# Ledger of designs, part 31: designed miniproteins, single chains, continued (2)

Each design is a single chain, and the fold is of that chain. pLDDT is the mean over its residues in the fold that is shown.

## One batch from the design tools (miniprotein)

Design m5115
Fold by ESMFold2-Fast:
Structure m5115 (fold): chain A 60 residues (1-60)
Amino acid sequence: MSADELVREAIAALNAGDYEKAVELARQALSLDPTNERARRILAEAYRKLGKVEEAEKAA
């Protein structure tokens, strides 16, 4: 499993409205590749959707 694959799954979860799953998958992607900007952006967007704006800004 690659960080890019996890990012793709996180985007699918985000589009499905499963924001908690999107956070989990994006965090797993960052665990594999901490420099993955796509994963950071997805994590930030998922936190914004959950109403955690401050966490979203820390993730970006």
Scores: mean pLDDT 79

Design m5116
Fold by ESMFold2-Fast:
Structure m5116 (fold): chain A 98 residues (1-98)
Amino acid sequence: MDRKQLEAETLAALAVMTVALARRSLKPYLDSNPAAKEAFDEAEKLVDKAIEAVRQGNYEEASKWLRKAAEVLRQAGPEFDTAASILEKIAEKLEELA
């Protein structure tokens, strides 16, 4: 595998892990806040689009989807700020690979 593609796939895996860990840690909050759950589900869908873009070698598009996911999370509330910040850092690294 190309080193650049391996790095991009690793960054994509970190994005997936970030969302999965956030869902677990924030589960009681999500279960009691339907609007927050909808925003989180939308962000997860955007992360899935970023992963598909990485698989296609389109790191610029992947970065755009992760930045959009982070924006959705930040608008949903401060509980998501840590996850949003991690996704933004991953997006910056993917943009550097493009």
Scores: mean pLDDT 87

Design m5117
Fold by ESMFold2-Fast:
Structure m5117 (fold): chain A 70 residues (1-70)
Amino acid sequence: KEEEVKKILAEFMDKLATGSLTEEDFEKIIEELEKLGEKELAEKLRKFYKALLGEYNREEQQKIRKEITE
């Protein structure tokens, strides 16, 4: 489970960094994390995605980013 979560997060970060993250890819990642019991992490990723879409200010975006990467 831990290695599966790490792989999912690595894929998410890679797609985000390359600009190839689609809404469909994001929804799939969230579903996979929830299936693994990582509901808290899935919620953090949802907040991060909303921040990327401009629903949060710069300070909130930085806080969410830190929570995901740490």
Scores: mean pLDDT 71

Design m5118
Fold by ESMFold2-Fast:
Structure m5118 (fold): chain A 119 residues (1-119)
Amino acid sequence: MVVLTESGGGTVAEGGSLTLTSKIEGDFSGVVAFFWIAEGPDGSARGVASITGDGTKTGYADSVKGRFTISLDKAKKTGYLNMNNLQKEDTATYYAGVAVLEDGVVRLVFGEGTQVTVV
């Protein structure tokens, strides 16, 4: 079983930066993607960024392109979201997740979330 532990959230001024970190514990061999999603204050959820398990391909929501960078250290089993030029609209609970391939089926596993507040 895979477990994600997130850190790095907090309160930051508009235009500031934060780095979110997720440790990925358990069997990493089936991990095909690592990603971040955001749940806004209204409860709406959106994809933020993704990276393939081999680290070769990334994807970003249009609202964060050029401001956020996702990375995955496979050897350390740790994923990151580097957040620059933060906007008030980035205020959300951020969840790290992985897509795990087991017996031909993809399962999604999420962490418990870390809060980011832009003031």
Scores: mean pLDDT 86

Design m5120
Fold by ESMFold2-Fast:
Structure m5120 (fold): chain A 75 residues (1-75)
Amino acid sequence: MIEKLKENIEKYKVYVTDEDIEAVRKMLEAARNFTNLDELEELAKRYGEEGRFSSTRWVAARKIISYEEEIKKIE
């Protein structure tokens, strides 16, 4: 099971970078807790201005985060 989860992560990594994943993690945390709304807005604007803000990248980053969390629970 772990090997397949790692394979899925690699599959989605072709659509995002580690920096993209970390940016999405920060956006999700800010949105969920409403703690850093200004930071969330700044990150969203940067993503949009670079022409990189898309649902596909968001979904890919979220999938990677989910799979990495599952692996850490098992390992």
Scores: mean pLDDT 65

Design m5121
Fold by ESMFold2-Fast:
Structure m5121 (fold): chain A 56 residues (1-56)
Amino acid sequence: SRTSQLGRLGGQYSLLVSDDGNRDQGDLARAVSDGDTQRAEDLMRRSRDRRDQLLS
């Protein structure tokens, strides 16, 4: 399901928290290319949440 796929992607993204913005942009570009707007939104939200955490 879409929910299951998003969960897997989110988990893998968490394992790559040390990667730079280029990796994040690559993942987002793939989601957009696949037409998976839900996955793209999840990736963007996680990126913003991490930035907000750094500003705390």
Scores: mean pLDDT 62

Design m5122
Fold by ESMFold2-Fast:
Structure m5122 (fold): chain A 55 residues (1-55)
Amino acid sequence: SAEARRLIEEGRRLAEEGRIEEALRLYDKAFQLASAAGDVETAREAMEAAAEVRA
């Protein structure tokens, strides 16, 4: 889904700025949206992005 992908991109920008909590909120929204749409690849990408900033 295009919107979920945009949320992941925005989250990555926020993470690069050190705004980790805001990035995680966007990754969570992207995961929920992609999952609801059946977009397994985008949902997985959102989960991986969240895991990277939580590590």
Scores: mean pLDDT 84

Design m5123
Fold by ESMFold2-Fast:
Structure m5123 (fold): chain A 60 residues (1-60)
Amino acid sequence: SPEEKRRALLEEYRKRAEEIDSEIQKLVNEGKITPEEAQKLREEEFVRLSREYRAGLAAL
């Protein structure tokens, strides 16, 4: 159903959001990027993720 598909898309969004945060935090913890660079990367990744989520919803 469209409701089940929406729930699945939201769950996928949540999982990918957590994965993005974890990977970025790992880069900061390893000293590979600064906190300022991490904030910029997080913004860019979440813009992309939100675009993909909206596209998925529009395709239902």
Scores: mean pLDDT 86

Design m5124
Fold by ESMFold2-Fast:
Structure m5124 (fold): chain A 70 residues (1-70)
Amino acid sequence: MPRYAIFARFESAEAARRAAEAARRVPGVLGAAATDDGVAVVVAEGEEGLRRAIETLERHGGEVVSVNPL
């Protein structure tokens, strides 16, 4: 299954931290970490995993900056 690395920015470090916690609970997410106002997520399960992770980040106010295949 293809994997993706997603990076998103948030309005605050607190929002980023909450988004990372929510992303870790998404099926297909292998890991998520917040650093300052940014969140990095690694997702498996191809397009479906990618879609779920992006929806979760955007639902928490994230702006998706990059999506890179792994």
Scores: mean pLDDT 82

Design m5126
Fold by ESMFold2-Fast:
Structure m5126 (fold): chain A 55 residues (1-55)
Amino acid sequence: SPEEEIRRVEAETDRRLAALDAQLRASTDPEEQTRLGRQAAALQAEHDARLAAIR
């Protein structure tokens, strides 16, 4: 169902964002911090696009 797909997408994105946040907090390298921030933003955009496609 669309509701089950949405729940799976939400759970996947939450886990991946949590992993990126943990890496960002552990990082002391400004270049790595910038790259991780871009990855988090890209992941959020992919999440929004995936949810839109489920409609």
Scores: mean pLDDT 85

Design m5128
Fold by ESMFold2-Fast:
Structure m5128 (fold): chain A 91 residues (1-91)
Amino acid sequence: MEEAEKLLKEAFEAAVAGDFEKAEELFEKALSLLEGEEKGKALALLGRIYALKGDLEKAIEYYEKAKELLKNNPEMKKGLEEAIEVLRKQL
């Protein structure tokens, strides 16, 4: 899905640049185009954006949502579980 992939890339680039409002808008648009495992990956990226913003509670929330969609991908699920544990220790 070429459009969703471009939106995710632009959203992440905006977040890294500190433009969190633009990043959130682009991510919401990308999420509307995605289902299943790809949506899980997008939710994990959104969790990372909230972690960069310093909103650790929202980062954990989105990682948990991503984990539910990625439960059939053990490697990605394990990575998310480790990320959630690290963030929970910082709260």
Scores: mean pLDDT 80

Design m5129
Fold by ESMFold2-Fast:
Structure m5129 (fold): chain A 82 residues (1-82)
Amino acid sequence: MAPTPEQLEAAAKAASDYLKKNNLTLVAGLGRVEGDQFTLYLKAVDDKTGEEKYFKVTVNADGSVSVEEATPEDKAELDAAL
């Protein structure tokens, strides 16, 4: 199922803000919809060190947004999809 335009915009804004704050360059992303929740899994590279970093953005049906580091399971799934 596709995310709503509002969820996609909220996720994109949160991801962009997180990338800028942490000096990260986006490499890849994987979006998932589970019921009314949209989760965007992101792989990025640190601009100074070249280290790979993984994080996720979750947007709930009520519009609440959270950004957190990806779990080892999330990372393995994203890497398998790439």
Scores: mean pLDDT 78

Design m5130
Fold by ESMFold2-Fast:
Structure m5130 (fold): chain A 89 residues (1-89)
Amino acid sequence: MTPLEKLLEAARRIAEIATDPNVSKEEALKAFKEILDELYRDGVITPEEYEEALKRLEEISKLPDEEFRDAILQFVSDLLRRVRERLAA
């Protein structure tokens, strides 16, 4: 898979987990961290992007469940845009 394909698959996985009513917020956050670890290990995201993403997830973790989904979807959109712009440079 190309770095872009890995990024798109990761974004899809995060969105699916965030919208799954059977996944707890704690389980979702753990899965999101694991997905970010994979992207970082595979060189898809930079150390700076990884650290910023972890910090943003920590902030989102404090939101109520009804705001959590929309915040994660916005987070994924922002991450996808940023990394895609860098990969296209």
Scores: mean pLDDT 84

Design m5131
Fold by ESMFold2-Fast:
Structure m5131 (fold): chain A 55 residues (1-55)
Amino acid sequence: LKILQGLYDTFRSMAVSLRVTAEKNPEKKEQYLKWAEEAEKSAEMLKELLDRAKS
């Protein structure tokens, strides 16, 4: 569980950082937003795995 929690926290942090970077870099905004969405999707999948494991 600790490894999955660490990965979840990492992807959440990455998603936030990528969204902030997108706002600061208009030229590459679309690319950074796509990466942020991918990181958010990965975090959501890890959240589901964590919730199932805690049941």
Scores: mean pLDDT 80

Design m5132
Fold by ESMFold2-Fast:
Structure m5132 (fold): chain A 86 residues (1-86)
Amino acid sequence: MELAERLEEEARRAVLAVLRGDLEAAREALERAVELARELGREDLAEEIAELGEELIRAHEAGDIPATIGAGLRLLGLALDAVLEA
């Protein structure tokens, strides 16, 4: 539970940082979320978080607000599922 809860916290920080335009903080939070997924023994989850995180940042950099929201919600859902499965 503890590692999955920390992963969900870092996923939330990443999404909030992107919404604030703080891409440096977003990348740091995503990096920690990926590390936590690996510590959980979930390489599949780590790869999916990294992919969604890059999608989230790219959508924000492109000014695509709907894509940014969609990617952020998917990332949060993925992290929440990890908590519920732990």
Scores: mean pLDDT 84

Design m5133
Fold by ESMFold2-Fast:
Structure m5133 (fold): chain A 113 residues (1-113)
Amino acid sequence: EEVERRAERFEELHRRVVERAREAAARIEALDPALGPVARSATEALAALGREAIERVKRSSLEEGREIIRELGEQTENILTALEQAAAANPEAAELVRELGEFARRALEEALS
């Protein structure tokens, strides 16, 4: 697989993750308005980190690109773990964060394959 094709696939998968994060953030805010700002902040952080990672992948070898994607995976897990902890008092909101985490993990695994 070519670097450019891998970067395009990674960009598409990341866009899907950000879209799901925005949907989850809106639902979390509906369940608990106090969680709205932290959920939106997490979504913005995921979008910014992914955009930076995509640009780095475009300028990297295939192996370097895989390491960048793995690093983004760890950053994503840390952000969503923090969001889940913030939502701990609201089981429905915490479940939405866990579902988003599973989706993101699968998308990043697909980007690496």
Scores: mean pLDDT 85

Design m5134
Fold by ESMFold2-Fast:
Structure m5134 (fold): chain A 84 residues (1-84)
Amino acid sequence: MVEDEMRVIGLTLRAIGALIEGNYEEAARDFEALADYVLETYGEKGQPAADAFRKAADAAREGNVEEALKYLQEGMKKFAEVTK
């Protein structure tokens, strides 16, 4: 459980750092890794969070930092609901 939470936190911080640096492709890959990790770990319960993280990845590839952060927040909120 703790290691699962640390992996999500680590990927999230790396993605945010990449967005700030303008490394949009790196940020998109990190958001995709978040989506894949949540779906593999929580299955169908993780699908809403995974969908939000994939939308964040798409927004990051378009260079839309505001939209990417919005979907990241949505994904983190949905992920918190799964880990209750």
Scores: mean pLDDT 81

Design m5135
Fold by ESMFold2-Fast:
Structure m5135 (fold): chain A 70 residues (1-70)
Amino acid sequence: KVEELIKKAEEAEKNGDYKTAGDYYVQAALVTKDPELFKKAAEYYKKAGDEQRATAYENLAKIVEERLKK
């Protein structure tokens, strides 16, 4: 369930485990197709020092957002 994934991401964030927070936000984003959750994942990967994943999910969020745009 998406709510459980987001809760796990928030717990990881509170514990300073930004990589795990990003991983859970990616899982939630893949279920919901919500570009905002991909943006959150990118933010936490950047905080974790993973610039490559941060950039990849920022770009994916833009693609999803453009595809949903009407």
Scores: mean pLDDT 83

Design m5136
Fold by ESMFold2-Fast:
Structure m5136 (fold): chain A 71 residues (1-71)
Amino acid sequence: GMSELKKKLLELIGQILRIIGEIFDLERELERAKKEGDEERAKKLEEEIEELKKRREELKKEMDELSEKLG
């Protein structure tokens, strides 16, 4: 029912918010790595950030589809 769809929507929102926080933390680490001249660490952090951004967009798509079902 509608209650179950709302629960799923809240779970997706929670996952998206956690990923946003992780991206923010990693972007801060990336700026530090760049300032320190640690090119290898910077590259690894950029790759991790891109993967999290991809996951965020996938979850946003799921949220949009679920939101349409809620009306």
Scores: mean pLDDT 85

Design m5137
Fold by ESMFold2-Fast:
Structure m5137 (fold): chain A 100 residues (1-100)
Amino acid sequence: MEKELEREINLSLLLMEAEIAKKLVDKGDEEGAVETIERLEERARRLAEEGKLSAEDLRTVAEALREIAKRAEEKGLKEAAEKAREAAERAEELARELEA
């Protein structure tokens, strides 16, 4: 039960970082968006390795990253779009590894 609450808090913080990345994309700040995506990916990976995220949580993060990628593509921010797509793919891979 406490572990469930900790996971929900961790997921909420990651989704907040995803919202920050979306706002940076909206402003045309590609460098800031890429940096935020990389920080989000590294934090998600670490939390998963520590058992603080479930496979379902990682899939939720991957979905948020795909939304960032789509929005970046719409804004013409190719590097941010590619980075978000790659991060989403890695999050889904990590989710599969947690189910093994």
Scores: mean pLDDT 86

Design m5138
Fold by ESMFold2-Fast:
Structure m5138 (fold): chain A 66 residues (1-66)
Amino acid sequence: MEALENYRKGVEYFKKGDYEKAIEYFDKAIELDPNLAEAYRLKAEVYEKLGDLGKAQLYKMKADSL
């Protein structure tokens, strides 16, 4: 499934520390499947790693609502 493939690529870049590409692929996964809670959760973790605690909290709440 294309949404899950983009999610997997996001996870791969996240593990490499390439947070810009991780966000890009998580955004593509969310665009294809807006109910993919795992993509929102990891997007929140990326923003936490970047020090954007406000965006991290926003995406955690988004994941919890799905």
Scores: mean pLDDT 84

Design m5139
Fold by ESMFold2-Fast:
Structure m5139 (fold): chain A 63 residues (1-63)
Amino acid sequence: SAVIRRVLVADLARLLGISREEAEALLEELQKISDPEERVRFLQSHGLSEEDARRFVRAIEKL
């Protein structure tokens, strides 16, 4: 869903304090990773806490 993707991009931009364009690029890279734990580590490497990273990974699984 384009609407759900847009909401997730906005959430990621807000959580990291980055632009929408940067958040879109990060979401595209994140979606290339199949393993949930690797997705969590990827988001943590970009500045999310473990709690926020796990929450976001669960949210994108519903895409």
Scores: mean pLDDT 86

Design m5140
Fold by ESMFold2-Fast:
Structure m5140 (fold): chain A 65 residues (1-65)
Amino acid sequence: SMEEEIERELDKAVQEALEAIKKDGVTAGMRTLAEKLREIAEKYGLTTEQVVELARRAMKRIAAA
């Protein structure tokens, strides 16, 4: 389903952001996250509200890592 695909893309975005944080610091990680969320939004035609919710979920997962 589209929901399962979005969840998989979010998982990948979080992992890539965490890798960028470890390698190049928080600013690089946040750029990576923003780029990936933009790609997800464009690919799946997400509303602003849906993108904000994905960003909140991503930030929560990054904070928990």
Scores: mean pLDDT 87

Design m5141
Fold by ESMFold2-Fast:
Structure m5141 (fold): chain A 74 residues (1-74)
Amino acid sequence: LQERIDTLEEALETLKTQSQEEAIEKLEEMLKKERDPLLKSALEAALQFVRDGAVEAAIQLLEREIAELKKQLE
């Protein structure tokens, strides 16, 4: 569970700190390495939003997923 949160927080940091082109590259690398189907789905959706120029939507998606996972840690 913590690894899921860590992975999504890394993706979120990438979207907030990197250029759009760099964020796409990093998300594609993360998606290739990921085995968790829930994380793959979230990363794929975020990547699609970034490719469409909707970076804010990608950030909101990842923040929501992280919040849901953190509730499971309780």
Scores: mean pLDDT 79

Design m5142
Fold by ESMFold2-Fast:
Order: C-alpha cells, then structure tokens, then sequence
Structure m5142 (fold): chain A 78 residues (1-78)
C-alpha cells in the first residue's frame, strides 16, 4: 500500500467547504448542535485546513458533551 505525499502548503479555499461551514454556523445558532457538527465535519472533509469549521466543530461537540472529540479537534488547531 502506498500513501500519497502530504501537501507542503494548505490547499486553496474550497467554496463548497465554505458553504457547509456557513450552514453549520446557522445550525449552531439555532442550537442544533448535532446537525451543526455534521456540517462542520463535511466542510473539513473537503477542506481540512478550514480553521472556522474546526473551531465550529469543537464548540458543537463540547455543547453535545462529546469532550473527547472536542479535544481531538482542538489538537488539530495547534
């Protein structure tokens, strides 16, 4: 099994990931934390360098009491 080389620089902004992040923010504002977390995860799947999606996911997971997953997301921000 061969793994591709990791990119040396972050990829350019993905407009689809930005839209998913916006949807996550809206769901978070509506206190729909589980759905917000799903949208932030979808955004990170498309753009793993999206800091706003990572921060949103961490907050949504913390609100859901999923502190173990929130800690993993926090480590990705460092």
Amino acid sequence: MELPALPAVPPPPNPEAERLTEEGIRLFAEKRYEEAAEKFLEALRLDPWNREAMLGLRQALAELGRYELAEEVLKMLE
Scores: mean pLDDT 72

Design m5143
Fold by ESMFold2-Fast:
Structure m5143 (fold): chain A 55 residues (1-55)
Amino acid sequence: TSEHGRILAGAIERIRAGEPLSPEEARLLQQLGFRPGEEAAQLDALEAAYRSLVP
């Protein structure tokens, strides 16, 4: 979905910048099965998820 893609893109950029996630971003990552507090270690998987949601 385009909205999920937007939220996930924002989450990826925050993780790259070392910034804390918004509650909306954290909730989406949990829904997608990503482990809380380990987002940086999962960046490759997050980017793959983003590509699956946004063409």
Scores: mean pLDDT 75

Design m5144
Fold by ESMFold2-Fast:
Structure m5144 (fold): chain A 57 residues (1-57)
Amino acid sequence: MIEKLKKDLENEEKALEELEKELEEQKAKGEESVSLYAALNITKVAVEITKELLEKA
């Protein structure tokens, strides 16, 4: 169980890094994507939840 949560956390952190990079690239183009901001915030919440689950396990 813990190993799966660790993998989920790694995947979520990787997704967060990718979304942050895409957001930076879009800002460089003079555009801010509301959908990228939403995805970034959702992914941040997912990381927090997975960390809490790891502490409970």
Scores: mean pLDDT 78

Design m5145
Fold by ESMFold2-Fast:
Structure m5145 (fold): chain A 70 residues (1-70)
Amino acid sequence: SELEERLKEVEKRFEELKPYMSEEEQKEIKELIEKAKEALKKGNEEEAKKNLLEAETLLGIVEIKRTVLG
């Protein structure tokens, strides 16, 4: 499914970007990933989409920061 594929991609990006994240950034994104997983298990697609979008947004900010700072 689209949401399962998005979750896998988000988890992969999180692990790849983890060395470039602060402890607080890691905690925030991890919480969003866990909320998305819980929502998917409960069949709450809208809640899953919301948490995935927020995680994707934060990962995008980390990626931009990595590019600017090295």
Scores: mean pLDDT 85

Design m5146
Fold by ESMFold2-Fast:
Structure m5146 (fold): chain A 82 residues (1-82)
Amino acid sequence: MSREQEAANTKAGVDALLDEAERLLKEYEKNPSKEISRKLTIVLVAANILAAALDFLGDTEAAERYRKRIRELSKKFDEIEK
């Protein structure tokens, strides 16, 4: 696999995880549960790992954009969990 293909696949993976995180956040807001909280935490951790992989692949700009998005979602999660 080319480095460009690896970066593209990694971005697609982060996008999918962030979409799932937003879905889980909406579900958690409606029906707070430990199961949804655990799933959301796992998805956010996975997204952060893939963002770090993008940085390693040399796409530091994309990595920083995704890290910002992950931080925003984590902050919303903390606000709802209150």
Scores: mean pLDDT 83

Design m5147
Fold by ESMFold2-Fast:
Structure m5147 (fold): chain A 79 residues (1-79)
Amino acid sequence: MKVTQEELDRAVIALALYTAARFSKDEKVRELFQKAADALLNEGDLETAIELVKQAIEESTDPDFKKLAELVRKELEKL
């Protein structure tokens, strides 16, 4: 299998996004993170993925989730 560094980086970050979604108890925040992971994996749409993560951070009232989401956002911005 040919796995590029870009494909590997996207897969790792998408896994982090799906994991963050699973830890969210807020349905809207969970949906935003799942959509961000889908945009990154299925469409390679980095800009949409970053925007959806930012929206999830703004919608969440959980400070621990906000810290996790902010770390994921910073990793997306490095791609």
Scores: mean pLDDT 76

Design m5148
Fold by ESMFold2-Fast:
Structure m5148 (fold): chain A 82 residues (1-82)
Amino acid sequence: MEEAAEEARRSAEAVRELAEQGDFFGAMVVAAFGVAAALALAPNPSERVRRAIEELRRAAEYALAGDAEGAVEAAERAVEAV
């Protein structure tokens, strides 16, 4: 569980940095891989990890739409959840 939380946090921090730089493709890819990695580490995640995964999914959706501010805010919420 701790490993899934730490992975979600690292992925969210990277997504925030990429989105802040305007790298929408990078932010989307890192967010998607972060979700997959966290789920692989914790298939039945805690509420905190589940919330972080949900916010990472939202960050990926915002990045795909070209919304840097939305992606940054979602990534920050993912960090806050864990």
Scores: mean pLDDT 83

Design m5149
Fold by ESMFold2-Fast:
Structure m5149 (fold): chain A 83 residues (1-83)
Amino acid sequence: MEEEKRVLASRIARRLAELTPPENKPRLVAQMPGLANDVLNAKSPEEIVEAAERAAREAGLSPEQVERLREEVKKLAEETFKK
């Protein structure tokens, strides 16, 4: 579970970096410690989705990008919590 959550946090961070414009990178970087901590301490897939959505909004992603990320993260988080 710990390693799986660590991999998930890394995948979410990478996806956020891909979606975030270069000018907003400082905002994204400021969210990374909180996102990693929230993912590692999450007790449900929903908590991981909420953490990723919060980081995306703070990084200035559009509502459409946030929704797309939310759906991607939900699938990954549910698979991580399956075992």
Scores: mean pLDDT 80

Design m5150
Fold by ESMFold2-Fast:
Parts: structure tokens; sequence; C-alpha cells
Structure m5150 (fold): chain A 68 residues (1-68)
């Protein structure tokens, strides 16, 4: 389950970098659903936070590339 969550997160990050908001949102939602089903509440909250941080970093990098 954890490997599948990581695969979905990688796909979401790639979609953010490619400026594909629809795919990024789809992979994010699927990853969150899987996290909530596979992990306990405490671990799920940690994993969701990690995922959000990685997505925000990818989005910031994409925005900086656009401004330059």
Amino acid sequence: AEKKIEELLEKAVKAVKEEDAEKAHEYYDEAVKLIKESLNKEEAEKKIKEMEERLLKAADEALLKKIE
C-alpha cells in the first residue's frame, strides 16, 4: 500500500511540474483516499502533510521557472 501511495505522489508531482492541474488533483485525491484506507489516523496525517509539502515545492519550482 505504501509503495502505491508513493507512486501516486510521484505522478502528482510530475503533473504539477507539467502544469496539468487536472491530473495533479486526480492523483492527489487517489493518494489521500489510499492513505486514509491503509494507514492509521496519525500516520495518515503525517503522510498527507509530507505529500502536501512535496506538491507545494514542485508548484513553487514551476512558478519560479515561469517568472524567470
Scores: mean pLDDT 76

